# Ledger of designs, part 41: designed miniproteins, single chains, continued (4)

Each design is a single chain, and the fold is of that chain. pLDDT is the mean over its residues in the fold that is shown.

## One batch from the design tools (miniprotein)

Design m13398
Fold by ESMFold2-Fast:
Structure m13398 (fold): chain A 62 residues (1-62)
Amino acid sequence: MAPETRARIEAALAEVLGQPLSREDLVAAVAERAGVSRATATRYIDRLFQEEPDRVAALVAG
């Protein structure tokens, strides 16, 4: 994934990850904010939660 696209997805995720959203609503919000498809947002979010759980915890804790 391009570094710029990754940065936009992570920024969007940080904005919404503290909200009481369903996974589907979370993906939709991230996709809209980052300007990517839902498929791209889903793939990255799944990868982040599976491969970097400590980073996800840091985003939630902020």
Scores: mean pLDDT 74

Design m13399
Fold by ESMFold2-Fast:
Formats: sequence, C-alpha cells, structure tokens
Structure m13399 (fold): chain A 77 residues (1-77)
Amino acid sequence: MKEEILKEIDEMIENTPDPSMREALKRIKDLVEKEEYDLALFLTMAERVDAEIAGDKELVEKLDEILKKLIELVKKE
C-alpha cells in the first residue's frame, strides 16, 4: 500500500508541468514517507479540488486513487 502510493505520486510528479502542483505532490510524498497519513489525506483533498477547478480529469482520477488508499490507511480495519 505505502509503496504503491509513493510510486503513483512519483509518476504524477514526473508528468506534472505545473511547478506549484509538483511541489504539493512532493509534500504529499514526504508526508506519506513519514506515515503522516492524516496530513497527506488533507493535502491530497485540497489538490484534488484545485485539479477539478482546472478541469484536469486525469489528475483528478489519479488523486482519487491516492485518496482511496490513504483513507484505508487512516481507517484501522
């Protein structure tokens, strides 16, 4: 799970032309590496809203997959 999330974030960083989004994704990655899943979830939700406003459907779908995995890590059981 954690390794899968980190790989997905790395792919998003590589494919993101927006420097602000890239820095946000790097922060999410750092939080996931530190197992600060609540903060990672919050930041990912904020970035999803920005992506939706921008009309970037591919980024929204990728952020939704990360959110799903983060929610499962925050939910014990």
Scores: mean pLDDT 80

Design m13400
Fold by ESMFold2-Fast:
Structure m13400 (fold): chain A 106 residues (1-106)
Amino acid sequence: AQELINKASGYLKEGKFDEAIKYAKQAIELEGEDNPEALFVLAWAYAGQGKKDEALEIAEKALENRLKKDPNDWRFYEAVASLYEQLGRTDLAEKYRKKAEELRKK
């Protein structure tokens, strides 16, 4: 599963969103829908394709799953904040950037 997430992330960085979606979905199928890293990559790939509503839904699910596994992962909050900013949700981006800053100081 981590190899699939790494492949999806690599394709995402290259702007190959269809490939990123394919490998992220394979990682989710293997580990279940509660893998926040795979969901996060999938959300970014949908955002890159302009599928804003799908990206927002998956980003929220990724964040909820991370909160259950590690509520103090400030790096993930920063990553999700960047995704929300890309999706035009400045309100959520500011909320999670502040949360990341608070947790980083602990």
Scores: mean pLDDT 80

Design m13401
Fold by ESMFold2-Fast:
Structure m13401 (fold): chain A 59 residues (1-59)
Amino acid sequence: LTEQARAALAKGEELLDSDPSAAASAFGEARKLAQQAGDEELAKEARRNLDIAQAKASE
């Protein structure tokens, strides 16, 4: 779960500049996986990145 959450977070970061909507989906997945893993820090990081991706997607 933690490794899958990190992979989803990295995928979101790669997509953030080219496809913010896809990045938001990846960060949302990362947050869910981090919460299931009990990794509060990773879940907070994913949430922060999700908010950024959603803001970019709304432009």
Scores: mean pLDDT 80

Design m13402
Fold by ESMFold2-Fast:
Structure m13402 (fold): chain A 90 residues (1-90)
Amino acid sequence: GREEAREAAEGAVRHAEAAGRAETAEAQAGGVIGAMGDGLAGALAARRAGDLEAGREAAERAREGGERAGTEAGRRAGEAAERAALGVVE
């Protein structure tokens, strides 16, 4: 449960960072979709475990990962992951 949420959060961060480094619109969109999917998976795992705080922490980490990429695409990917995760745990 909690470990699964943590791993998904790390995946969301990696996808957000990849979106930030991507040079094509298609690759950037793929990173955003991947970040959203991982964010959602982490939040669902946290919800199943009854640990909504882990879901919120995963959402925050995904947003921060996107911000660290320093690009609009990275920031959008992190924000998309956060919104998807918070929709499950709130």
Scores: mean pLDDT 71

Design m13403
Fold by ESMFold2-Fast:
Structure m13403 (fold): chain A 89 residues (1-89)
Amino acid sequence: SVVKLSLEEVREIALETVRKYGKDRIHILRLKGKSDEEIIEEVLAWLREQLVDYLVKHHGLSREEAQAVVDELEPFLREEIRKVLDELK
Protein backbone atom coordinates (compact mmCIF):
# COMPACT_ATOMS: atom_id res chain seq x y z
CA SER A 1 0.00 0.00 0.00
CA VAL A 2 3.05 2.33 0.33
CA VAL A 3 3.66 1.99 -3.45
CA LYS A 4 0.64 3.86 -4.93
CA LEU A 5 1.77 7.48 -5.12
CA SER A 6 -0.92 9.71 -6.67
CA LEU A 7 0.44 12.60 -8.75
CA GLU A 8 -2.81 14.43 -7.84
CA GLU A 9 -1.88 14.10 -4.13
CA VAL A 10 1.60 15.54 -4.85
CA ARG A 11 0.03 18.46 -6.76
CA GLU A 12 -2.30 19.15 -3.79
CA ILE A 13 0.64 19.14 -1.32
CA ALA A 14 2.58 21.49 -3.65
CA LEU A 15 -0.37 23.94 -3.87
CA GLU A 16 -0.83 23.95 -0.07
CA THR A 17 2.93 24.50 0.45
CA VAL A 18 3.10 27.42 -2.03
CA ARG A 19 -0.03 29.14 -0.66
CA LYS A 20 0.90 28.62 3.03
CA TYR A 21 4.68 29.32 2.90
CA GLY A 22 5.48 30.74 -0.56
CA LYS A 23 4.17 34.26 0.21
CA ASP A 24 6.80 34.89 2.92
CA ARG A 25 9.57 33.58 0.61
CA ILE A 26 8.40 35.89 -2.21
CA HIS A 27 8.35 38.93 0.14
CA ILE A 28 11.91 38.19 1.38
CA LEU A 29 13.24 37.80 -2.19
CA ARG A 30 11.54 41.05 -3.29
CA LEU A 31 13.17 42.85 -0.33
CA LYS A 32 16.53 41.51 -1.60
CA GLY A 33 15.82 43.19 -4.98
CA LYS A 34 15.30 39.97 -6.97
CA SER A 35 13.46 40.13 -10.32
CA ASP A 36 10.17 38.22 -10.80
CA GLU A 37 12.05 35.60 -12.88
CA GLU A 38 14.74 35.17 -10.17
CA ILE A 39 12.01 34.88 -7.50
CA ILE A 40 10.22 32.15 -9.50
CA GLU A 41 13.48 30.16 -9.90
CA GLU A 42 14.46 30.46 -6.19
CA VAL A 43 10.93 29.61 -4.92
CA LEU A 44 10.80 26.68 -7.39
CA ALA A 45 14.15 25.33 -6.10
CA TRP A 46 12.87 25.60 -2.49
CA LEU A 47 9.51 23.98 -3.35
CA ARG A 48 11.22 21.12 -5.24
CA GLU A 49 13.35 20.34 -2.15
CA GLN A 50 10.25 20.45 0.13
CA LEU A 51 8.43 17.97 -2.14
CA VAL A 52 11.45 15.63 -2.44
CA ASP A 53 11.77 15.56 1.38
CA TYR A 54 8.00 14.96 1.72
CA LEU A 55 8.04 12.03 -0.75
CA VAL A 56 11.11 10.43 0.89
CA LYS A 57 9.68 10.83 4.43
CA HIS A 58 5.99 10.03 3.84
CA HIS A 59 6.00 7.73 0.76
CA GLY A 60 9.30 5.87 1.25
CA LEU A 61 10.75 6.91 -2.12
CA SER A 62 14.50 7.19 -2.67
CA ARG A 63 15.76 10.73 -3.30
CA GLU A 64 16.36 9.76 -6.96
CA GLU A 65 12.75 8.49 -7.34
CA ALA A 66 11.36 11.57 -5.55
CA GLN A 67 13.46 13.87 -7.76
CA ALA A 68 12.08 12.18 -10.91
CA VAL A 69 8.47 12.76 -9.73
CA VAL A 70 9.21 16.43 -8.93
CA ASP A 71 10.96 16.91 -12.31
CA GLU A 72 7.75 15.76 -14.08
CA LEU A 73 5.77 18.32 -12.03
CA GLU A 74 8.19 21.25 -12.63
CA PRO A 75 6.09 23.04 -15.34
CA PHE A 76 3.00 22.80 -13.09
CA LEU A 77 4.94 24.05 -10.02
CA ARG A 78 6.43 26.98 -11.99
CA GLU A 79 2.97 28.06 -13.19
CA GLU A 80 1.49 27.89 -9.65
CA ILE A 81 4.38 29.97 -8.23
CA ARG A 82 3.82 32.54 -11.02
CA LYS A 83 0.12 32.76 -10.07
CA VAL A 84 0.97 33.41 -6.38
CA LEU A 85 3.62 35.99 -7.39
CA ASP A 86 1.05 37.81 -9.59
CA GLU A 87 -1.55 37.78 -6.74
CA LEU A 88 1.01 39.55 -4.48
CA LYS A 89 1.60 42.48 -6.90
Scores: mean pLDDT 82

Design m13404
Fold by ESMFold2-Fast:
Structure m13404 (fold): chain A 73 residues (1-73)
Amino acid sequence: GVEEVRRAAEAALEALRGRVSEEQLREAQKIADGAVKMAEAGMPARAAIAMMLRELGEIVSPENLAAARAAVE
């Protein structure tokens, strides 16, 4: 549900905090907010989380994406 996506978003952002610039963290926050909005619109939680991680992978390094993925799982 929406709470699952919120928890995943918070975990991903926390994993990125201190690893990426403040500008990249702001972009990551927008991606996370988008995933929560899609879940509120009826997107299944797994699909919203997968979309969030895919979009984060476009702005962060593979190593930082792996940290975010591990924190979500």
Scores: mean pLDDT 87

Design m13405
Fold by ESMFold2-Fast:
Structure m13405 (fold): chain A 55 residues (1-55)
Amino acid sequence: LKSPLSGNELELVYESESIEIYEDPVSKNVMIINKLTKEVTYLDEEGRLVVEPVK
């Protein structure tokens, strides 16, 4: 999974039945995938919370 902000390959740091958490190893930005709602949550370049559907 690549970061939409940096284009770096993300590292899976936590997984459960309901969520996956990925971290950018360079920027340390975190992305959370909700498996139940199929949404991705992350902070953009300006620190705004973004929630969007997984494609």
Scores: mean pLDDT 75

Design m13406
Fold by ESMFold2-Fast:
Structure m13406 (fold): chain A 92 residues (1-92)
Amino acid sequence: SMEELLKKIEELAKELQPFIDEVAENKDYELAEKFREIERKILAEEVIHKDPESLTPQEISDALQEYLEKNPELLLKVRLKILEKLKELVEK
């Protein structure tokens, strides 16, 4: 259910909170760019089904808006995958 997905995202967010706080406080722009790269890749693979290198920011935005209208759960799944990838990077 959507409630179960949201709860799982909240649990992952709590685990990643010290990491997020460090990025925010220290203005770690390199880590922020890595997050954007991961988001773009996951969105391209899971939502758009295109090569991430071929996508413009506008195409990503438009596709995300279209999919959000048709399947709001997809946005939650994408966010969950992003959080899982961030956790993997922290754990090495």
Scores: mean pLDDT 58

Design m13407
Fold by ESMFold2-Fast:
Structure m13407 (fold): chain A 63 residues (1-63)
Amino acid sequence: SMKELQLQFMKVLDEADKYPEVAKKIDEMMDRIQKEARNEEELLELAEKGDKEVIKLYEEQKK
């Protein structure tokens, strides 16, 4: 499940440049993780949440 989520996110990363809103969301999520994650457990939780949101936005944008 987590590995599949990561693979989907990597695919979105490769194509994000085609969708400015997706690229912006990725940057925002990465910045949030950097600023708000106080430990590795919080980092993983924020990353998983962010990955799901980015993937959903990507699927909406590519319709």
Scores: mean pLDDT 76

Design m13408
Fold by ESMFold2-Fast:
Structure m13408 (fold): chain A 60 residues (1-60)
Amino acid sequence: MSEEEGEVEFRLNVWRLVLEAGRFAAEKMDPNSPVYQQTLRAIEEAEREIKELEEELKKL
């Protein structure tokens, strides 16, 4: 239980850092740039991963 919970929590924290970094980066980017669109996709991916991991953590 504790090891599985710890692994999920570690992954959750990593994705939360990715989400925070992505949002911070997006605030400084030109919305018309290709890099901005790539950053939005990375943010969406991080949000999906976080949601799934939070649901898994609640079931552990």
Scores: mean pLDDT 80

Design m13409
Fold by ESMFold2-Fast:
Structure m13409 (fold): chain A 75 residues (1-75)
Amino acid sequence: MSADELYLEYMRLLENDEPVEKILKQAVALVEALVAEGRLDEARRVLEETLAYLESDPKATQEQIDEVRALLERV
């Protein structure tokens, strides 16, 4: 699946308030695809948007937040 297709699914999950675990899995897949395509600025943006979403959701765990922060440091 292309990064563009992964991005559309990521946006759909956010719009439908899907579980944090599904959003995080989709965000990771999208970021990996963007990095593979050399789209590093877009990968960083997705991670920053995902981090903001997790920090606003009371059901998000510290482990999930730390995972996104670790990915941001590597991109």
Scores: mean pLDDT 85

Design m13410
Fold by ESMFold2-Fast:
Structure m13410 (fold): chain A 79 residues (1-79)
Amino acid sequence: SEAVKQKVLEKILELYRENRDNPFKRLVYAVAAVYVTKGEEEAKRVAKELGKLLGLSEKQVEEAFEEAKKLVEKLREEV
């Protein structure tokens, strides 16, 4: 549902604004937004590219992707 998608994105944007100075959390929320709008494959690609630009390790990028996926699943249940 587009209505559910929009509500999930609003929650992700709120979390991003609250945590924007943390590079790891910034990656998590950016990846979560891509996951909701474009799906898992594109979110995984963005995680690698943006993670590198933010100076995060491959392990941190993998952890951020998993946290983003869990966050989206949780927010979909709450909305």
Scores: mean pLDDT 84

Design m13411
Fold by ESMFold2-Fast:
Structure m13411 (fold): chain A 64 residues (1-64)
Amino acid sequence: MDAEIEELRRRAEEGDGEATVKLAVIFLSQGRYDEALEYAERAEELGYTDKAAVLKAAARREQA
């Protein structure tokens, strides 16, 4: 799992919105809600607005 996360992080740093969305989903599934929110916000900035909104809502719901 960690090796896949590091590869996705590398792609996300290159502006890969798909990799950024996948990271947010992975962190959400692991209960890492702060990191899930961070990557969901980055995905929103990259144009994945609808997917990012769903991920941000899910992460906030677990923290609120």
Scores: mean pLDDT 78

Design m13412
Fold by ESMFold2-Fast:
Structure m13412 (fold): chain A 91 residues (1-91)
Amino acid sequence: SSMEKEIQELERKAASKFSAASINRAGADVSRKLAEEWREKAKEDPEKREEYLKKAEEFERDARLNEEVARELEEEARKLEEKAEELKKEM
């Protein structure tokens, strides 16, 4: 039925958004690890300390941005899942 096709499309879109959110969360984890590595390098090199701390701060910002994108994608995915569930109740 057309309703079954609409449910399948909503579930497909939700799964895609959850997948994208997972990728963004993985990206945030990598960025946090890199920020920590740059902070450690800053401790060992006084002449480049400010430069390395700036790099760490940039990676921390990237991590926060990736987490925000992940949250938005997860929220959109949940709304699509809720719509699919409402359509299933009408069947």
Scores: mean pLDDT 91

Design m13413
Fold by ESMFold2-Fast:
Structure m13413 (fold): chain A 72 residues (1-72)
Amino acid sequence: MEEQRREALKEELAREGLPVTSDDPDELIDQLVAHRLEREKAKIDELFPESLKEQALKNLETRFEDIRSRLR
């Protein structure tokens, strides 16, 4: 079961175009979460008006905190 998780994480990183440089699932999770968080922050900066950016960023950070917690 743990091997399936590791392979799934490696596959997801490869799908995102990121190099798979570790066999540690915690490092793979951290790398994947960081990459996706950066992309979503960029979208908020582009799409949201200034008055809504703060709330949108807080919501995004909460969502990614939950995702990271669930993957660990």
Scores: mean pLDDT 73

Design m13414
Fold by ESMFold2-Fast:
Structure m13414 (fold): chain A 98 residues (1-98)
Amino acid sequence: DVLEVMDKFYEAVKNKDYEEAKKLWEELMKLGKEGKLKREHMEAFYKKYGKVVYFKNEVTGKSLGLGPLTPEEARRLSEAAVAGDVERLEEILKEAAK
């Protein structure tokens, strides 16, 4: 379920479908707040996608909340998700999206 939402989000970002990507990002954030986003989901996402596609600033993937994360950022994100620390999770994601 969570991985399916992540897959759809990545495809929307890759296809520059801003409206769909925004909707899927909001759904992913909701899953995180509900404690359904686990460490294994974040690790699987990074293993599969590695890098988020860069877009120009008019349709930038960074504005959608998932930019290219370093391995260290991905680790911190996974730790926050597993701990259920929604505030820290949101903060890390916003910082990575800038």
Scores: mean pLDDT 58

Design m13415
Fold by ESMFold2-Fast:
Structure m13415 (fold): chain A 70 residues (1-70)
Amino acid sequence: SMEELREKALEIARRQAGLLAKKVEAETGLKAELTIEEKGNEVTSTAKAGEVEKELVLDIDELVELLKKG
């Protein structure tokens, strides 16, 4: 169902946020602060450690389309 696909898309987005944090931690040797904001159809993840800040924006509708195809 569409609800199941959207739930899976949100799980993927949150997993990608965790990977972003780990990437920042690997680059800095510091623990990353992770912020995840869900607004409309977008999930914005920001990971920050020391002077390094990275942002990842994922569109839930695009993730749903990828899940339909895979």
Scores: mean pLDDT 85

Design m13416
Fold by ESMFold2-Fast:
Structure m13416 (fold): chain A 96 residues (1-96)
Amino acid sequence: GLKELAQQLLAENPALVEEVASIAGSLGITDQELIQITAAFIIHELRSGRSLSEVEALVAIQSFLEGLGIDPAKANKVYEIYKAYLESSGRKVEPI
């Protein structure tokens, strides 16, 4: 399911997880669950090859959180990290 996919994506992309953690830290976010969820979302979206508007990203994040059984109220914090990641480097994933 989505939870197993997210765990696999995190395990296969340690460099991106570290990059997201660094960006989250720069925003004052130290919640490890939130950092991991954001990294998994970024990896999933980068692998899809699509670009999202702000509204599309927020909707996609909310759906991703709901699929993981996580409070969708966290979507705004996930979006803050996601936006900062796109502004700093964007669109880099580990080679498969």
Scores: mean pLDDT 76

Design m13417
Fold by ESMFold2-Fast:
Structure m13417 (fold): chain A 72 residues (1-72)
Amino acid sequence: SEKDKEMHVYLEAGVLLGIAQISVNVYKKTNVPQSEIDRFLAKKKKQIDALLPQLSQDKQDAIKKEWEAIEK
């Protein structure tokens, strides 16, 4: 169904958010240059942004809010 397809895309976005959050937390606790962290985040943001058009506005807004928390 359409809802099942949206659920799978939302789960995929959630996995990408989780990878970004965990990776940044690890990188900040190790001697990884900020420029490399920024490059990594830019790449993950592009991957997530590519999924957004397949989601409802409410789910898009939720993902954007979670992403903002990761960049802080």
Scores: mean pLDDT 88

Design m13418
Fold by ESMFold2-Fast:
Structure m13418 (fold): chain A 76 residues (1-76)
Amino acid sequence: SEFEKELEKIKKEFYQKVAEAIRDPENALQKLQEALTEFKKKMDELAEKYPEHKRYIESVKKFYENLLKRLAERLA
């Protein structure tokens, strides 16, 4: 579906930014936070475009937010 294509694109962009953040240890925490902020913004925009998927989008947001929180704690 169109929704799945847009969701996959957002996830791919997020994974790329996380990988770039990890490669810069001095700025990793800041870059991870920026990547999460942008990801959440794009997911919110996706939820506005596809309100029927809002609950699923919200669960995906929480999942990745928790993953990055754990990763950030490991890097600190």
Scores: mean pLDDT 85

Design m13419
Fold by ESMFold2-Fast:
Structure m13419 (fold): chain A 67 residues (1-67)
Amino acid sequence: SDAELAAALRALRESPELADRVAAAQTLYGLVRADPSLRPALEALTAHPDSLVAAWARHVLAELDAP
């Protein structure tokens, strides 16, 4: 859902802990894997004005495309 996506992105921007950012990235991976219609929204996030959000979006996309 958009609310779960927003919550995960907020954790990536605001959490001081690596474990919380990893959990947020795993949530994003699971959301897009379960609902491929979210992939274009995730791709758009690579252009997000927050560089941390953009970097994590690229990371999740790389994980989705991993062999």
Scores: mean pLDDT 76

Design m13420
Fold by ESMFold2-Fast:
Structure m13420 (fold): chain A 85 residues (1-85)
Amino acid sequence: AMEAEFEALVAAGEALIAERPDDPAVAAARAVLAKAAELPDPKAAALLSDAVRAGVALHHSDLPEAEKRELNERIMALLEKKLAE
C-alpha cells in the first residue's frame, strides 16, 4: 500500500539524515525540516517533515528516474489526501 511505502521511505530518509550529518544534501534537508517544524498547523508540519525525509530517501535511491517520478506523484497524492482529512 502507498502508506506503507511512504512510511518506509520516511524511515530510510531519517536514517540517511542521521548517518550523513555532514552531507550537503542532508544539511539542506535538515534546514527545510527546521522550517517545516515552525508551521502553525502541527498536522501540516508533520506531513511536510515526512515528505522531506521521503524525498531524501528517493534522491539517494538507485531506482530508475521514471520510477522515482511515479513514486513522487503517488506520495504527493497521499499527502494531499491526508491534508484534506
Scores: mean pLDDT 79

Design m13421
Fold by ESMFold2-Fast:
Structure m13421 (fold): chain A 79 residues (1-79)
Amino acid sequence: KREQDSNILKSLLAKTADQTLANAKNIVAKSNDPEGIIAGAAIFLASLGLKDKAEAILNYGKEKFPESKLLKVAEGYLK
């Protein structure tokens, strides 16, 4: 069997990232730990090589929770 096409993998990762971002926003609205969910989602997206998507969810979190120490730690993982 051949290795998978890198373009197919990038497309799948991008679709997963978009769903993760949308789901994270919904879960954050209903969660007792919104900062943890935002930080976790950002780190997860960054680990997939989707730094732009990770920064988008982190920026959403920083806008809602500007004094969060947890989000500042997550920001360090994106650099």
Scores: mean pLDDT 70

Design m13422
Fold by ESMFold2-Fast:
Structure m13422 (fold): chain A 81 residues (1-81)
Amino acid sequence: SEVAIETVIEEARRREDDPVARLVLALRLYSLIEESEDPEAVMERLRREAPGVAELVEQLRDPEKAAELLAELRRLLEEEA
């Protein structure tokens, strides 16, 4: 949904100072972008509005980088607990 993508991007922009929130939002956006009719247009918008999250989403599309990113998320969740 376009509305869902816009809402998550807005939340990502507000939570730029929260590394755990950035990673969770990147995972959510990755799923939404994969189901989008135009992933490239969504990525362009994300790079404009929340470039840190856009970089994380691009890493999720690479299996090796995705594994490293998920390990980092696990580490950050342990530190926040």
Scores: mean pLDDT 74

Design m13423
Fold by ESMFold2-Fast:
Structure m13423 (fold): chain A 66 residues (1-66)
Amino acid sequence: DEELLKKAWELVRKQAEALAAKFKAAGFETVTIEEDPEKGFTVTAVKGDERRVVRLSIEDALLLLK
């Protein structure tokens, strides 16, 4: 279903942006969002020696929208 897939991508993009904003608010100096057109988004946040990597899956979003 193309409509469901579109909603899943929109949801995951919104989650990635919200997560990036939260990392910035928490004082992380470098926050990047990487899009994988087949898998979803990866949010990477760096503060000194601390590195956080969160993968946001389109497959997981599709399961939530079922």
Scores: mean pLDDT 82

Design m13424
Fold by ESMFold2-Fast:
Structure m13424 (fold): chain A 88 residues (1-88)
Amino acid sequence: MEELIKEIREKLKKAREAAKNGDNEKAIELLKESIPLFIELARKKGYSVEQEIAIALRVIGAILDAELSGDALAAVEELEKLLKELEE
């Protein structure tokens, strides 16, 4: 589980750096790569199917908002917040 959390953190860090440099396309790609990792983390933590779906929708929703608005930094901040919540 520590390796999975570390991998997500590294992707979010790279996405934040890309977003700050104005590379929203690269930031969004990195956020999309984090989708299966967040789902795997929820499963490993023993979350219910409903909670897993809610987490997946929150991740996907943030990414879609970034694609529509061009504000990848807001999506990074939302996923960083979600990761912290999943770490308790």
Scores: mean pLDDT 85

Design m13425
Fold by ESMFold2-Fast:
Structure m13425 (fold): chain A 69 residues (1-69)
Amino acid sequence: SMLEEIAEETRRKLLELGVPEELAEKVARALREGNFDEAQRLGVQLVTRYDLVEAAEILGEAIRKIKEL
């Protein structure tokens, strides 16, 4: 499904930016489950704990795309 493709592509992009595998998988799972509250919470952690603004922007774009499905 397009949802699975967006979630997996997001996971891969986060790993490329140096996001820990466990956190990238949690993001992908939240996206697959449509748990946007959890996805947004994880996005805040990407900025505040990991200083990964680009990763948070990628996550925000993924959430936007899924909401438009």
Scores: mean pLDDT 85

Design m13426
Fold by ESMFold2-Fast:
Structure m13426 (fold): chain A 82 residues (1-82)
Amino acid sequence: SEKERKYASLVSAANISEAGRSAAEMIIENAKKLEEEGKKNKETQEESQKKAEEMKKMGEESKKKSEETRELNLKKAEEVKK
């Protein structure tokens, strides 16, 4: 039925958004590791800190967008199923 296709499409979109959120979390974790590694090398500490901060910011923004998109698509999917 058309309702089943719409539901499947919205769930698929939500799963893509969830994958994006997971990828963003990995970027944030990698940024934290880069920050910790930078602290061990005093000569490159400032550069490593700047890179880590930029990566954290990009990761947090991507995570927020992905979570919002996932929530919206799941809500729409539930409405279609009703």
Scores: mean pLDDT 79

Design m13427
Fold by ESMFold2-Fast:
Structure m13427 (fold): chain A 90 residues (1-90)
Amino acid sequence: SLLSDEEIEAEAALLYASVTLAVAPRVQARIDAETDPAKLQALLDDLQKQLATLRELAERLRESHPEVAELLEEAARKLEALIARAQAKL
C-alpha cells in the first residue's frame, strides 16, 4: 500500500466524523418524530455504539492527526446531545 495503515485510518475517520455531523439534524428529526419506545431504544443503543467508536478513534489519532481527533470529538459531542434527547423521550 502507498499509504500507511495509520494514514488510511485517519482518512476513514475524517469521513466518518464528517458524515456523522452532516446527518445529525436528520437523526434529531427522527428522534423528535418517533413515538415507539422500542424503536427509540434501538436508536439510542445504536447512537451509544457510534459514540464509543468516535471516542476510541479520537484517542487513537490524537497524537498523529490532532485535527481529525478534534473533528471526531465534535461529532462525539453531537451524538451525546442526541443520546440525551432520545433518553428524555423514554
Scores: mean pLDDT 90

Design m13428
Fold by ESMFold2-Fast:
Structure m13428 (fold): chain A 83 residues (1-83)
Amino acid sequence: AEKEEARKKAKELEEYVLGLGEHWSELLEETVGKEEAEKIRKKLEEIAKRSKELAEEDPEKGEKEMERLLAEAAKLVQELAQK
């Protein structure tokens, strides 16, 4: 149950972060330019990969780390919204 919940959260975070990256690729290029947009997209991809790794390795530690990764993704969103 606990491991399934952690994997579910990691998958949701991965899908959420990848969905943001795809939807924002257009907005990012218009707002911050292609170079900066590519950097942000890579960061979102790294967050998605890390969340998947955590769900597979240690579900207990993974839950807190996934919350941290979600906060990082949200911070990237908020930095864009402030421009």
Scores: mean pLDDT 67

Design m13429
Fold by ESMFold2-Fast:
Structure m13429 (fold): chain A 58 residues (1-58)
Amino acid sequence: SSAEFERRLRAAELASRLLPPEDAARVEQVAKTQSVDGVLAEIDRISPAAAREIRAAL
């Protein structure tokens, strides 16, 4: 859905501000193929603190 797509893009955008560029690039790639839960799981794998902040902002 458009809402799901917008949440995925928002999660990837927030990750780009909170994570190093190489980690943000990985999250962006996951956002192209996975659900928002999959994107958040990848962010959590890299930084649980960033995942919590991003989840609260969605």
Scores: mean pLDDT 81

Design m13430
Fold by ESMFold2-Fast:
Structure m13430 (fold): chain A 73 residues (1-73)
Amino acid sequence: SVVDDDLNTLESGLQSNDHERVVGAVLSLIGLKEDGVLTSDETNYVIDRLHVLKDKFPDESSLLDSLIKDLSA
């Protein structure tokens, strides 16, 4: 799915310290939310996966918390 593709791109970017890839994935996820493409179940799934990424990449918690907040609005 587009959601899984964006989340996999985000995780890959965080793992490789690829800022361009991280920013692209963040903007894509926000765009899906703003365009009304994400269902409530898909939004919850993304938020759950972002919490897993926060545990895996604690130095990126501020970025991931900001994204969770934007998706929760």
Scores: mean pLDDT 87

Design m13431
Fold by ESMFold2-Fast:
Structure m13431 (fold): chain A 78 residues (1-78)
Amino acid sequence: MDSSDALTDEKKLELALAIARLVVDESSDSEEKREKNLEAAAEEISKVLKLPKEEVLERLKNMTEEEALKILDEYLKS
């Protein structure tokens, strides 16, 4: 958890989006619930990474579950 100078803001965003996408998909059984959870996740990521919420939400919506799983798998294996 010390200095990871290898993680840029973009990499942090990518990892956060992957985690959030999988959590939302796992926890959401309806489209309404999913939209609400995506909105909440984007808001939290936006606050942590100091990025525009709209940009984070757009990226999160555009990310597929398969893509998110690949990102996490790569991170955990590395």
Scores: mean pLDDT 75

Design m13432
Fold by ESMFold2-Fast:
Structure m13432 (fold): chain A 58 residues (1-58)
Amino acid sequence: SDRLRAQIAALEDTRRELEERIARLENSENIRDQIVRGVLEVALATTDALIAQLRSRL
């Protein structure tokens, strides 16, 4: 459905933003940046799972 495709597209945009944020923290030795990166990686995994669930309904 068009609604599901639009929702998937929005989640894919969010996924790209999360990947960019993670990439900027990739080589940081700062402990705060490492913690933030970990939180963003969990958010990315959750976003990927949601995209997969929605795609299974197309």
Scores: mean pLDDT 87

Design m13433
Fold by ESMFold2-Fast:
Structure m13433 (fold): chain A 74 residues (1-74)
Amino acid sequence: SAADDARADEVLAAATAELRRELRARFGPHPDLSDPAVQELRRAHTERTIAALEAALGPDHPVVRMLRQLAARS
């Protein structure tokens, strides 16, 4: 629904801003994506983001399902 889409957009925007802030604070403006510490921070952030989206939208929402599949392949 439009309300669910708006909630997903809000959660994703907040999560993206927080990830960018943490990466910049710890690793600078151009983090090395091959660095295990960068990968660990991104993995933990992805798990928190999926949990937040599941809480807001439910596990069967297309955005939640897409992010689960992407996380499973990493």
Scores: mean pLDDT 82

Design m13434
Fold by ESMFold2-Fast:
Structure m13434 (fold): chain A 88 residues (1-88)
Amino acid sequence: MTAHVTVDLSGLSPEEARERGRETVAEAKRLAAENDKVVVSIMAGPSPEQVRVALETLEEIRREVGEERVAALVLGNEEVAAAALAAA
């Protein structure tokens, strides 16, 4: 079975987003242990720092869970994230 984790970081400060990101990594690891695969979707805030936190969280999930247990890692507001990074 594929488990799904969806996290909205868009309303959080970068500090709060990092804390929520750590919780998301732990949850993804737990779900991967109990399920065949995990899908993780993260919504980033509009600032470049918030986007970096979201990307760092996805990369940490890939590293900690392992690529074979990850079905997908999704940045749910990709257009907003791309605009924020381009503006930086």
Scores: mean pLDDT 77

